# Ledger of designs, part 7: designed miniproteins, single chains, continued (2)

Each design is a single chain, and the fold is of that chain. pLDDT is the mean over its residues in the fold that is shown.

## One batch from the design tools (miniprotein)

Design m4210
Fold by ESMFold2-Fast:
Structure m4210 (fold): chain A 90 residues (1-90)
Amino acid sequence: SELVREAEEHLKKAEEYVKQGKSDEAIKHARRALDLASELFNKGEYEKAKEIYERVMEVLKKLPDKSSETARLYAAAALMKVAADIEISL
């Protein structure tokens, strides 16, 4: 899927920006990956969406900046991961 490839590219960039201490850039790419995972979820690709949500959460946990935006994105990814787990179980 093109969406999976794009999400993986954004996750790689987010991980690189985390290593560089560039929190704002890491958050931008993590948000884009989250959006792409939601598109995968809406298309019924729950397992792929779940993998991306989990990686978004890992990126956000490594950020030194404990902003409200980071907390909100983490909560969104965590909630959607649970939703994907439920869909996979049905």
Scores: mean pLDDT 87

Design m4211
Fold by ESMFold2-Fast:
Structure m4211 (fold): chain A 86 residues (1-86)
Amino acid sequence: LEELRERLKGLSAEEIAKYFQENVLLDSRGGKGEIKLNGKIYYIDEDKNYYSVEENGKVTEISKEEYEKLMKEIQALLDELIAEAE
């Protein structure tokens, strides 16, 4: 998260929001959500199970609550960066 803060520093609010949508929070329609953060990929499969994939290729099933917490933390950072950009 700190790397994202430093990388996006000095960008407009619109550019920050676009970066998150294109690079961090990928397609969330129909349960195909994908999050890229801290060298891990978090995704929802076709059966609505939640997973994380580590850099070494290890797949681990996670809870819905863990996924939602991660989404909340990412949104909080996005809101903070947008507020600082104004």
Scores: mean pLDDT 70

Design m4212
Fold by ESMFold2-Fast:
Structure m4212 (fold): chain A 93 residues (1-93)
Amino acid sequence: SEEEAKRIEAFKYGVGLGIGEVILEKALKEAKSEEERERIEEIWKKEKEEALKKIEELGDKEAFEEGYRLGREMGEKGLSAAEIEKRIDEYVA
């Protein structure tokens, strides 16, 4: 259904944002200069604004938040791209 498709899309956006945030947090800790830190923060600001706009369009905040939590956990565990894809597929099956 269209509702199911929007739920899945919102979930996937959440996962992407969660993983991206963990990667960004690690990059900020490893940044060797103020200039690198500012550049990373600008990238994050843009990605966060785009993600928030997309979730507003999709209208499924619960699925987005669930995806965000899973994305954070997967990012913190350092899962491979293949493992991340498998976990997403398990949600949408």
Scores: mean pLDDT 81

Design m4213
Fold by ESMFold2-Fast:
Structure m4213 (fold): chain A 85 residues (1-85)
Amino acid sequence: SKKEELEKKIKESEEILEKIKDKMPPEMVKSIQEMIESIRKQDKESSQKSMGRMQEQLSKNPEYIEQLKPLLETLDEAMELLSEL
């Protein structure tokens, strides 16, 4: 089901974040954690707000974009699945 696929993408996002969090600014880690939590709660509005905060942090720290690419791709897939629920 799409719900099971969403749960899988949430777990993948958490695993990727755990591998990279020590190399990133704490504020950026917090923004990503807030986004993952919003997706888990199936809160589309909060998920969009958290994405906005993450984009603001990336604008301030563009050097982290390449490192975050796998996580951002997984979060985009999770957001797409959430939009179909």
Scores: mean pLDDT 82

Design m4214
Fold by ESMFold2-Fast:
Structure m4214 (fold): chain A 78 residues (1-78)
Amino acid sequence: MEKELKKLEEELYKLRKEVAENPNLPKEKVEELVKRWEEIVQQKIDIMIKSGKISLTPEQQQQIQQEMEQMRQKLIER
Protein backbone atom coordinates (compact mmCIF):
# COMPACT_ATOMS: atom_id res chain seq x y z
CA MET A 1 0.00 0.00 0.00
CA GLU A 2 2.73 2.56 0.87
CA LYS A 3 4.53 1.84 -2.43
CA GLU A 4 1.24 2.31 -4.34
CA LEU A 5 0.55 5.66 -2.61
CA LYS A 6 4.11 6.80 -3.37
CA LYS A 7 3.72 5.91 -7.07
CA LEU A 8 0.39 7.78 -7.22
CA GLU A 9 1.96 10.85 -5.57
CA GLU A 10 4.81 10.75 -8.11
CA GLU A 11 2.33 10.48 -11.02
CA LEU A 12 0.38 13.47 -9.62
CA TYR A 13 3.61 15.46 -9.36
CA LYS A 14 4.53 14.65 -12.97
CA LEU A 15 1.04 15.61 -14.23
CA ARG A 16 1.13 18.95 -12.38
CA LYS A 17 4.62 19.63 -13.73
CA GLU A 18 3.56 18.79 -17.32
CA VAL A 19 0.64 21.24 -17.15
CA ALA A 20 2.72 23.97 -15.45
CA GLU A 21 5.73 23.72 -17.80
CA ASN A 22 3.71 23.53 -21.06
CA PRO A 23 1.74 26.80 -21.42
CA ASN A 24 1.10 26.03 -25.13
CA LEU A 25 -0.67 22.76 -24.29
CA PRO A 26 -4.01 22.57 -26.19
CA LYS A 27 -7.19 22.70 -24.07
CA GLU A 28 -8.14 19.15 -25.13
CA LYS A 29 -4.84 17.80 -23.79
CA VAL A 30 -5.23 19.82 -20.55
CA GLU A 31 -8.70 18.29 -20.07
CA GLU A 32 -7.23 14.78 -20.53
CA LEU A 33 -4.51 15.51 -17.95
CA VAL A 34 -7.12 16.88 -15.48
CA LYS A 35 -9.21 13.72 -15.94
CA ARG A 36 -6.14 11.53 -15.31
CA TRP A 37 -5.27 13.63 -12.23
CA GLU A 38 -8.81 13.15 -10.85
CA GLU A 39 -8.59 9.37 -11.43
CA ILE A 40 -5.28 9.17 -9.53
CA VAL A 41 -6.64 11.27 -6.64
CA GLN A 42 -9.68 8.97 -6.42
CA GLN A 43 -7.41 5.88 -6.39
CA LYS A 44 -5.40 7.47 -3.57
CA ILE A 45 -8.60 8.12 -1.57
CA ASP A 46 -9.74 4.50 -2.11
CA ILE A 47 -6.40 3.14 -0.83
CA MET A 48 -6.58 5.39 2.24
CA ILE A 49 -10.13 4.18 2.99
CA LYS A 50 -9.01 0.52 2.73
CA SER A 51 -6.08 1.16 5.10
CA GLY A 52 -8.36 2.81 7.70
CA LYS A 53 -6.29 6.03 7.66
CA ILE A 54 -9.44 8.04 6.89
CA SER A 55 -11.00 7.01 10.26
CA LEU A 56 -9.06 9.93 11.82
CA THR A 57 -9.88 12.59 9.21
CA PRO A 58 -13.14 13.90 7.73
CA GLU A 59 -10.91 17.03 7.43
CA GLN A 60 -8.52 15.14 5.13
CA GLN A 61 -11.37 14.14 2.78
CA GLN A 62 -12.48 17.80 2.64
CA GLN A 63 -8.89 18.93 2.00
CA ILE A 64 -8.51 16.50 -0.93
CA GLN A 65 -11.83 17.68 -2.42
CA GLN A 66 -10.73 21.33 -2.08
CA GLU A 67 -7.37 20.57 -3.75
CA MET A 68 -9.22 18.95 -6.68
CA GLU A 69 -11.45 22.02 -7.06
CA GLN A 70 -8.44 24.39 -6.87
CA MET A 71 -6.67 22.42 -9.62
CA ARG A 72 -9.77 22.62 -11.84
CA GLN A 73 -10.01 26.39 -11.26
CA LYS A 74 -6.33 26.93 -12.17
CA LEU A 75 -6.74 24.94 -15.42
CA ILE A 76 -10.00 26.68 -16.51
CA GLU A 77 -7.95 29.82 -17.34
CA ARG A 78 -5.87 27.91 -19.93
Scores: mean pLDDT 70

Design m4215
Fold by ESMFold2-Fast:
Structure m4215 (fold): chain A 64 residues (1-64)
Amino acid sequence: MDAQEYGQAAAEAAAKGDAEAAAKYSRLGGITGNDPVAAESGEAAGRKGDATGAGAGAALGTSS
């Protein structure tokens, strides 16, 4: 179960401005693993689509 890997991929996609990819990875993380926090974090970052720096990645790692 690599839900955190999908969550990180979602954050990276959000940082690139690919909200669709971010949502996709968030869903995969939620399905493959039981880590809805990581999945929702990816979707939230993608919805904003304004995180161009390490903000999305840092938020995923640092945030709560």
Scores: mean pLDDT 59

Design m4216
Fold by ESMFold2-Fast:
Structure m4216 (fold): chain A 79 residues (1-79)
Amino acid sequence: MVTKEQVLEAARRAAEKLPPEHAKILLEKAEKLAEELDGKTPEQVATSLAGALMEDPRVSDELASEAAAEVGRELRRLV
């Protein structure tokens, strides 16, 4: 079970591994979804973020999937 603070911290850590442009988009999506993701599993958080990123035309499906997977990995280190 994750908190909104853990979602934001995991997204911030994942963003450090991305180009600045994609990092900004990931953090924007994470901030908008953080409250809705409170109490979910790391897998559910990654799935929701992947969907939100794939809806953004600035992000390819491959980059969206990898960015969301990184957030999931960072969350598993925090829980």
Scores: mean pLDDT 82

Design m4217
Fold by ESMFold2-Fast:
Formats: structure tokens, C-alpha cells, sequence
Structure m4217 (fold): chain A 85 residues (1-85)
């Protein structure tokens, strides 16, 4: 369903955010220039994937809300529930 797809995309975004936080900590503790460049590139790529996953989550939830005739307040309630996990 659109609701389950929205939740799945948000869960993927959460995993990417956790990976980015770990890589950011590694970058903070890294002094080697080539390794820093590698970590920065990986963070940038995962950040792009995170943004894409969030867009997909919102898009699927918006479609679900439209199909069910949900109000704006009901949409925000569902989004908040998904975001809070």
C-alpha cells in the first residue's frame, strides 16, 4: 500500500541518517587527506540518497492522503507518527 511504501522509504531514510552520522564521526577522527576525501564523497552520496528517500516517503503519503480524502491535519498526524517511529 502507499502508506506501507511511505513508511518503508522513511525507514530507509533513518538508516541512511545513522550511516551518515557514523561516517561524520569517522571523518572528524581522520587526519589522512585521501581518507577524508573518500569519507566526504560517501557522506555526500548517502545524503543525496537520504533526500531521495524522504521525497519518496512524502510523495507516497501525499498520494495516500489524496486517495483517502484526508485533511491536512490528518496528513501531518500520519507523517508525525511515521517520523517518530
Amino acid sequence: SLLEEAKAHYEEAKKLAEEIMKLSEELRNTTDEEERKRLQKEIAEKSAALADSLVKAVTHLRKYAAEKGLSESEFFRLWNEIAEG
Scores: mean pLDDT 88

Design m4218
Fold by ESMFold2-Fast:
Structure m4218 (fold): chain A 87 residues (1-87)
Amino acid sequence: MSPEEALEEAVRLAREGGRLEKEGRELLKSDDKQKILEGIGKVLRGIGLGIQAGLLTRRNGVDPEPAVRAAEEEGGENVARLVREFG
């Protein structure tokens, strides 16, 4: 994978992860047990994508900052933090 391809993929993963975190957090505000479970699942998937994005930038020697910004733009503060930590 080229550095450019790695950055593009990391941004894509981080953006998806950030979106899932934001959607999951909104579902967690529900009184519906099913929506709460869906929210937990989305947050966990978002976390996994954030770690994957960070590791992808680290393994390819690419600056994780664009991927961090992508997650932050989607409202995924924890995903953004994980991208930075693992990147």
Scores: mean pLDDT 91

Design m4219
Fold by ESMFold2-Fast:
Structure m4219 (fold): chain A 62 residues (1-62)
Amino acid sequence: SLEDELTRLGQEKARWQDEFARREDEARAAGDEERLAALRAEHAEWDARWQARVDRLLEEMA
């Protein structure tokens, strides 16, 4: 169902956020400022693409 699809997307976003948080913490602990900056940029880009995907799905659901 559409409800199941939305639940799955929400779970994917939660796992993705947890994964990026872990990677950012690891980069910070390692003192790798360049990697941290790159990870934050990837995080923002992925979030924007995920949001666009959700927006499109919602717009097409009558």
Scores: mean pLDDT 81

Design m4220
Fold by ESMFold2-Fast:
Structure m4220 (fold): chain A 86 residues (1-86)
Amino acid sequence: LPPPGPPLTKDQVTAALGRAIDKNRELGTSEESLKKLQEARDAVGNARSTAEMAAAVQRAVKAAADAGDESLQAVLDELNREEVRA
């Protein structure tokens, strides 16, 4: 699929996922789900291509969805904030 807008840098995505993890801790998200989100964030930092970064982001979204609607919304809000840049 073509990218919907300008490509995000690994630093921007890593920062967004870091903030999403912090919000998830405040929401009381399980330690197992937080670990999966952290592993996805690490995968973004280690990505060698846009496709690998996209796969790592999808992994983070899936981990958050499995944790619950509020967890998922926190991840989506932080990623959308980086894309829009206000």
Scores: mean pLDDT 77

Design m4221
Fold by ESMFold2-Fast:
Structure m4221 (fold): chain A 87 residues (1-87)
Amino acid sequence: KEPTIEELKKALEKLEEFYKKNKEKLSPAEAQRVEELLKRAREAIEKGDLETALKYLQGAVHVLLESAERNNDQEMKEELVKMTKEL
């Protein structure tokens, strides 16, 4: 079942907050990539394009998960998995 616009907005807000909290754990390239993906997700949500918004949100989660794996940060990985299940 595809998430609603309201659910995607909440997911974006949670991911933006998570990114801000964990920004220091990201490489500059990872940080730039997450920021771009979150920006594109926001634009898609504003246009009502749920499929595109979901793809960009999933992309941002993927970059954050790769960063958590590189840093061996199990807590960061578990928090991200929990957030994706709430989508």
Scores: mean pLDDT 82

Design m4222
Fold by ESMFold2-Fast:
Structure m4222 (fold): chain A 77 residues (1-77)
Amino acid sequence: SLIFEAEVLTGLGHISVGVAKLSKGESAIKSAEIGLKLGKEALELAKKAGAPQSVIDNAENVIKKAEEILKKALEES
């Protein structure tokens, strides 16, 4: 199921964002980039599958959190 795969990728994206928040420097950037990639894949699968808005919102939330970490890291570099 594409919806199930989107939910799994969203969960993995949340874990990667969580690791980024507990990390510093290059490790934080790398984990946030993984979270962003997973969130974008989850969003694409969710939209393709016509998933409920809650599934789409959860994937978008991973993307937003990852982008915020990357933006701050790049601005402080």
Scores: mean pLDDT 88

Design m4223
Fold by ESMFold2-Fast:
Structure m4223 (fold): chain A 68 residues (1-68)
Amino acid sequence: GDGATQGAQAAAEAGKAAADDPRMTEEQKNLAFNAGARGALEALESGTAEGAQRAADAAKQGSIDAMK
C-alpha cells in the first residue's frame, strides 16, 4: 500500500541526505545509504503499514547514527 511506498521513500531520502553532507566520509555515506536502502526494502516487504513505518524509522535512525 501507499504506507509501504512512503516508508521506502523516507528511508531512501535519509540515506541520500547523509550522502550529500560534505563532512561525511565515504564509508559513512555508504553506511547511511545502505541503511536507507535496507529500510526501504523491509518497508516494501512488511505488508503492513505499521511494519513499513517501523522499517523506515529504523533506516532513518541508522542514517543519523552513521553521520555521528
Scores: mean pLDDT 68

Design m4224
Fold by ESMFold2-Fast:
Structure m4224 (fold): chain A 118 residues (1-118)
Amino acid sequence: AITLTQSPSSVTVSEGGSATLTGTISGADLKDMIVQWYQQKPGQPMELLGSIDPATGKKWISDRYKGRLTLSVDPAAQTATLTLSNLTKDDTGVYYFAALLEGEAEPVFGQGTTLTVV
């Protein structure tokens, strides 16, 4: 079975700071998947923030994050990292790591990381 884990489980950061979230994949090769990051703000639906194809290095990042969102992968460690900089209180929410296998319609999700901006 494929499992996704996230760290940290929660993080609190001051406005103007940055947060780094890590997702780890086990049970499948990272390079055979498209990795994704989602955000769920209080009272709002989940939104796709960005995706990266580890096999090609191609990535997509939502225009809403205007150069303050960075995505990277480390295939040797089976990890993907999201860094969000210049944080505002509007960035408070739960962030989900996800992985989509070729041919599947739905991604597998991690347990989430709660980000609180104070």
Scores: mean pLDDT 86

Design m4225
Fold by ESMFold2-Fast:
Structure m4225 (fold): chain A 116 residues (1-116)
Amino acid sequence: SEIEQLRQQMLDNLRALIPHLSPQLQEVAQKILAELPNQSPVEQARSVFFLVSLILAQNEKLSPEDEDLLYQALLNAVNILRLEGREAEARAYLRWMARNSKDPAYRERFEELAAA
């Protein structure tokens, strides 16, 4: 299904990113990832948004490649929410990302997606 493909891409992006995070964030991320199989698609998307927001709030210096992985994981989470009929929640996450993303191009993209 489309949801299963989005979940797999979301997980793959996070797994690729985690080794590049600080040890404290790696520990938190690993705990979140371990719980994802026990969660609904909506709960998984929420858990991913929580992790992404935590990484951005801690002002970790990420490479452009790692930032792309982070942003793609969030976009997949947003698309899961939209497919599950959670449009208002998806738009709220996009608006938060538009305000908090470090890359100007991603800030613009998130703002455009939130307005759609």
Scores: mean pLDDT 86

Design m4226
Fold by ESMFold2-Fast:
Structure m4226 (fold): chain A 110 residues (1-110)
Amino acid sequence: MEEDLERAKKLLEEVIANPPTASPLRDLVPILRALKEAGVSDKTLLLVWAILTSVNGEVTLSSILFYGGLAKKLGVSREDLEKAIEVLEKQDFPNKEGVLELLREIAGLL
């Protein structure tokens, strides 16, 4: 839904601008900022945000199909996702290896 994407985008921009002081999401804000500064699109940024907040380090066929389907519905391009992967490879964050594996698999589906 277009309305849901607009809401998610506004929430994401608000979190980046004013990170919550007591939230586990606070540590993700520098990563999201780096992606935005690299010119990663809002659609790709939302996909990466969803993965960073939901993935527990285990990459399954189910997660690849779910997030791959989400990427296609959002209209995420392979080029934009590959740009996001390059930025993330230079960052330090929990479950990095699993997150990067999942993103590379999704890029292969686009």
Scores: mean pLDDT 73

Design m4227
Fold by ESMFold2-Fast:
Structure m4227 (fold): chain A 62 residues (1-62)
Amino acid sequence: APSAEERRRLAFALALARKEGLITDEEARQLESEARTLREAADLARRMGKEQVAALFEAFAG
């Protein structure tokens, strides 16, 4: 299971991506429901054609 820290970082990265207009609210909800880690979120974002968002999640993962 992902740590509380990982979940907080994922939530922050999702909020930042929404604020910057990189994803829609619908895409953000899909990422929140399907991804448990920043790596999973990056992979899903890439499959959705959202390369900038995938790079953002990868940056937060370290």
Scores: mean pLDDT 83

Design m4228
Fold by ESMFold2-Fast:
Structure m4228 (fold): chain A 81 residues (1-81)
Amino acid sequence: SSKDEIYEIARELAELLLEEGSPALQQLAEEFLKGIDENKMSPEDVVTAAEVMLELAREVRESPALIERIEEALRKIKELA
């Protein structure tokens, strides 16, 4: 289902940020992944969290390549939501 695809993309985004993100993004990614695993996040919550992570990535000036990958994940999540 589209909801299952949203959560799969969200997990992949969280894993990406845990591996390649700054400490601030890693902390948000850990909280995000925990929220998904505990079934505490609706698809709308996933969209909001991904938007917050993108905004933080831009604010802390992450690499353009990492920002583009976050933008791609968010775009896919929003199309499925």
Scores: mean pLDDT 85

Design m4229
Fold by ESMFold2-Fast:
Structure m4229 (fold): chain A 65 residues (1-65)
Amino acid sequence: AAAQAEARAQALADRINGEDSVEVIKTAKKAIDEATAAGLSDEQAINVGSQAGVEKAREIAARKA
């Protein structure tokens, strides 16, 4: 369910420092806004945003390793 997917994404964000989780969320929202501005559907924009958020989380994890 959508609520379960959101809870999972939040749990992953919570494993990062609070400052970093804000950065991940901000990156995902920016990607969604840019995709929507480019004419993608809401479904496609959400998918792009989710991918961008995951990539940002990996980048942050790599910086801390």
Scores: mean pLDDT 70

Design m4230
Fold by ESMFold2-Fast:
Structure m4230 (fold): chain A 91 residues (1-91)
Amino acid sequence: MTEELKELLGEKVTLTIARAFGIAGLESDKEKVIEQTKELLKEAGVSPEIAEAVLEAIDKLIELSNSKEPNNRTIEDIENELLERIKEILK
């Protein structure tokens, strides 16, 4: 994911998305995670369409954590869905 995102969005935006995913993995407060993610994307100058895609992926990650079924494969599925959605936005 990260390498392909760099090709599509550039390094700055890709690192911002990686930080947002890290915050979602460390913080249990959903509203706080969403607020911090919005600020990170805004500061990075991410387009509204891509910001929306990232926020949906973060929401899915938080839901996965709340389901008590956190596994690497399901996280990878969310990352792959985000990558495909970004590819569609950039067409």
Scores: mean pLDDT 73

Design m4231
Fold by ESMFold2-Fast:
Structure m4231 (fold): chain A 69 residues (1-69)
Amino acid sequence: VPKLTPEEIEKAGEAFLAYRRAVRERGLTPEEMKEILEKWKAGMSDEEIAEWLGIPVEHVKILKEIIER
């Protein structure tokens, strides 16, 4: 398991909270979330996902690492 630094853990927490807020504000269903994850794995860019969710690209990269674990 990759060991995260305290700063990386803090950023991951902030990214996860931003993501959950974006999901609520966008009114995303669990099915729409699964489609995003599938497109993410299929090669959708981090920037495209960031624009779609309305969060910073840095947060998208952190969330991708968490989801892929």
Scores: mean pLDDT 67

Design m4232
Fold by ESMFold2-Fast:
Structure m4232 (fold): chain A 61 residues (1-61)
Amino acid sequence: SLLDEIRELLERALEAARAGDTATLVELVQEINRLYQTMSPEEQAEAQKLLEELDAELRAL
């Protein structure tokens, strides 16, 4: 599902952030945003929660 793809990309984005790989993090965030735009409103609401969790993790680094 698109949500599963977003979860996989978010996991990779967090790994890139922890490694200090800003270039990979930016590319992964762009891909997540691209997928988000193709989702239904219900899927977008769920994906938004996951994105907010990623943002909190990134701010904690």
Scores: mean pLDDT 81

Design m4233
Fold by ESMFold2-Fast:
Structure m4233 (fold): chain A 118 residues (1-118)
Amino acid sequence: MSKEKAEELLREAEKLLESPDPEKRREAAGKLGAAAASGDKEIAERALEAAEKLLEDPDPAVRGAAAGALGEAAASGDKEIAERALEAAEKLLDDPDPAVRAAAEFAIAQARAALEEA
């Protein structure tokens, strides 16, 4: 992915983060994950910070999608981003929704794999 396309995805996600529609906030999480996976550290860091805000979302589907974005950020190739994504995903292990906990476990596995290859 080009840096320009990753920046566009990040801007589109930022517009959707404040939507009253949970489906649009879930779409934002997907765009954040894609932007984070671009390999650009600055974009991945901004995407991670935005995804962390969605971890507190009232909708479990949005929180699950945010966990997915953390996993994609961890796979970006940057150790510091992978460590931050791991810490953020671990907070979701206590989530009341079993699907959100499963998404968190998957993101943690991705972050650990990225850190072992680094």
Scores: mean pLDDT 84

Design m4234
Fold by ESMFold2-Fast:
Structure m4234 (fold): chain A 97 residues (1-97)
Amino acid sequence: MEEERRRAEELLARLREATEAAHRAAVEATLAGDDEAARAQAPGVITAAALALGRPEDARRVEEAFAAGTPEARKLLEEIVEEILAAVKPAAEILAE
C-alpha cells in the first residue's frame, strides 16, 4: 500500500507539473496574441502525460495524429486520451483511499 501510494503521488505530481508548464506556455502565447502557439500546447500536454505513464508509443501516436490533421487523427487522439485517463484513474483512487 505505501509503495503504491507513493508511486501514485509521484505520477500525479509529474502530470500536474507537465500540465501546469503547458498551461503557462499557452497563457503566455495568448497574452502575446499568438493563438496558433497557444493551440500548439494541447498536443504537448497529452504527450507529456503519456510519457509520464510510461507509454512512449502513445506519445508518438499523438504527435503523428496532430501532424496529419485528419478526422481519423482526431478519433485516434480521443482514443489515446481515454486510455491515458483510464490509467490515471486507479492512481487517483489509491490516493483517495
Scores: mean pLDDT 62

Design m4235
Fold by ESMFold2-Fast:
Structure m4235 (fold): chain A 62 residues (1-62)
Amino acid sequence: GSVGLEAGRSLVDEWNRLMSDARSEADRFTAESTPEEGERFLRRLMEEADRRFSELALGVAG
């Protein structure tokens, strides 16, 4: 069966939401936080995103 456009749209929407939130938080970090903390946050955010998308893809593929 074909994966509906809705499933792909949900993935893109979740990514956009994550990116929007991350951008706002990153802007705050560049203003008030240390670069080390900023890098740590970015790394964790990327790991979390990868994990969430892997789960989403697996759920759609099942």
Scores: mean pLDDT 68

Design m4236
Fold by ESMFold2-Fast:
Parts: sequence; C-alpha cells; structure tokens
Structure m4236 (fold): chain A 76 residues (1-76)
Amino acid sequence: MSTRDRVAAALAELFAERGPTVTLSEAELEELARRLGVSPSALVAEIRRLAAEGLVELREEVDAAGERLLVVTAAP
C-alpha cells in the first residue's frame, strides 16, 4: 500500500470516528506518523497533496498555547 493510500485510509477512519472535520495537534500528527511508519513532515506533505487533489479540505490554526493545529475536513 502506498503512503498516500495509508494516509487516506487513516483520515477516513478518523472521519468515521470524529465526524467530517478532524483537528490534529502536532502531538497527534507525530503519533499518526509513527503508526503509519512515516515522518511527521511526510505525513503533513501527503495531507497537503490530498487537499490539492480535492479529496480533503485543509486549514491551519494555532491554539491558545501557540501550537499549530491542522484542521482536515472530508471533501463534500
């Protein structure tokens, strides 16, 4: 299975569990990357690629502590 397929499957699972919008902290991105056997930067790059293909919507936010969050929404 390609990295793209594994990332897409993991996001689909998160959408099934948490609803159509999922917020991922840096710590959650590191844990997800570890589970998928990729670097956190490779995971973020693949999520951005899926967003460029129109398969998800991606928004970057900063929380009250100044930590970066990725908000990923399932495409309509």
Scores: mean pLDDT 81

Design m4237
Fold by ESMFold2-Fast:
Structure m4237 (fold): chain A 100 residues (1-100)
Amino acid sequence: MTREQQELEMRLFFAIAEGDDATLRALLADPRTTPEVIVNAVTLAAFFNNVEGVLRLAELMREAGVPQAVIDRALDNAAAVLEALGDHEGAARLRAFREA
């Protein structure tokens, strides 16, 4: 993982935590925001039990035209983390969004 990727992951993670739609949209439009950056930031948000932030990012990813395979991978990883933490309701919400 490069320094640049780590900085983008942290920026995305904090934008998720803050619910900053403008920053989320800007980061999703940035070509340096790779699928790996998205999945890692979403996984970190799930470790902090931020279900609402992950769902909002997933909505914005669909709006931005992020490939469905990337969205699915991010949501699957986040749901697995939430289940491991005992948040079965949060995991179920992410899976319901993935199926919609």
Scores: mean pLDDT 87

Design m4238
Fold by ESMFold2-Fast:
Structure m4238 (fold): chain A 60 residues (1-60)
Amino acid sequence: SLKEEVADFVETLMRQGLSPDEAVKAAADRFGISEVEAKVMATEALLQRGKRDLADEVLR
């Protein structure tokens, strides 16, 4: 789903050393969605995966 793809992209960029805000902005640009939509989609998917700490970093 789009939500899973957005979350995978955000997680990959953060693993490569981008800040959460930079990763969210890059995802928003890549998928043609708002930064708010990218942040919500990534946070929800990460929470479903049990990645609470990473989800909290994205939400901030």
Scores: mean pLDDT 87

Design m4239
Fold by ESMFold2-Fast:
Structure m4239 (fold): chain A 82 residues (1-82)
Amino acid sequence: SLERTRQRALTDLEATVAELEKTDPLLAGEVAEKAGDVLAERGLYDLAAHAYSLAAEAYRKAGDERRAEEARRRAEEARRRA
């Protein structure tokens, strides 16, 4: 089902980002942000919002407060379009 596929995709993305954060939180943020961009381009705003939220947290852990805030705003905008 679409719902099951969506849940699995989110779980896989969350797991990948969490593992990357342990060694390279900046890369984890970039991966999550790019996932959010692709999802948003395809109109999957609910999924894009989750990806951008993961990017914001990863950038925060990397000490990149500017990118964390930008990703947070993108997550909020995607939620409004969902």
Scores: mean pLDDT 86

Design m4240
Fold by ESMFold2-Fast:
Structure m4240 (fold): chain A 76 residues (1-76)
Amino acid sequence: DEKERLEKLKELLKERYKGTYDEEKVTELAEFLVKLGLDAEEVEELINMPPEERRELLLSRAPELVKRLLEEEAKL
């Protein structure tokens, strides 16, 4: 159920990014991660991963969306 995944992700992100993101931004990020097909357990692993390994895992799960994100970063 997407709603259950969204709520678990919101709770996880609120805990991990407390003081960094407001509740609206946490909701937006959680919705984005649900679109990538990630559950709360996978996101917790991603947050604890080194950035390079995190990127590789995201590319395997949602290559089109992550490819776009990486292309934008490469322009900077």
Scores: mean pLDDT 69

Design m4241
Fold by ESMFold2-Fast:
Structure m4241 (fold): chain A 95 residues (1-95)
Amino acid sequence: MAEARQHLEQARAAIEKLKAATTEEEVERHYREAVEHAEQAYRLALAAGDRELAREALRLRIEAAKLAMSKTTDIKRINEAIGEVLRAIGDLLDL
């Protein structure tokens, strides 16, 4: 439980850095950090049976992808972020 919450907080910190990002390299780095930590929080929460923590982790994945899309004009990166939003929404609906 504590480990899942730690990853959730690291995902939130990465999202704050993503909000402040002004270069494509910063956006990519902080987006990747946010998604990786949110996915770890999601998997740990599911293993522990904490559905509410799992939902929160999925919401952070969606937020990170939406922010990344808003900060790039690269079609490949936009398509990757759209895919992430759709996957996270699918996981959220299955909870």
Scores: mean pLDDT 85

Design m4242
Fold by ESMFold2-Fast:
Structure m4242 (fold): chain A 109 residues (1-109)
Amino acid sequence: DKILENGRVTPEDIALGKHVRSDVDSELLQQSVTLFSAGGIYMAAASFERDPARRAALLRQAIDLLERSLALLQQALASATDPQAKAELQKDIATVQAQLAAARARLAA
């Protein structure tokens, strides 16, 4: 993400900085979002699955994907230096943890 051009910050670069910081690994963030979305798809598929064994398999896949998403967000948090970026990553981590708790509760039922 482009923040500087010849040492100057543009309004467009500032706007991009509201969504992602240059000190945050954007590849880790993109991968974590993809895994979180995939986990959500498996959780939705489990909601339509009537066979308990197949539903459990879908929930286990959701848990795996969500755990991988969480690990990437934690890596991004460890490398982040900006306080606002850290706060946003902590919020995203809490969201993924809540979905993991929901998936585990459904699997245990």
Scores: mean pLDDT 75

Design m4243
Fold by ESMFold2-Fast:
Structure m4243 (fold): chain A 56 residues (1-56)
Amino acid sequence: MSMEEAEKELLELERELVRQVATGELSSAQASARFHAAVAANPALREAHERRKQGA
């Protein structure tokens, strides 16, 4: 996975989790846990997340 692909996947994951919280499919705590689990399991997503923290 390229960094560009990882950044897009991370953004899509966040948007999907926000949508699921808005629709009541997930609580905010469940969405946060799933986001962090996905980032922890995928080194490319972890790198993309770290780069975004530096830019924000």
Scores: mean pLDDT 79

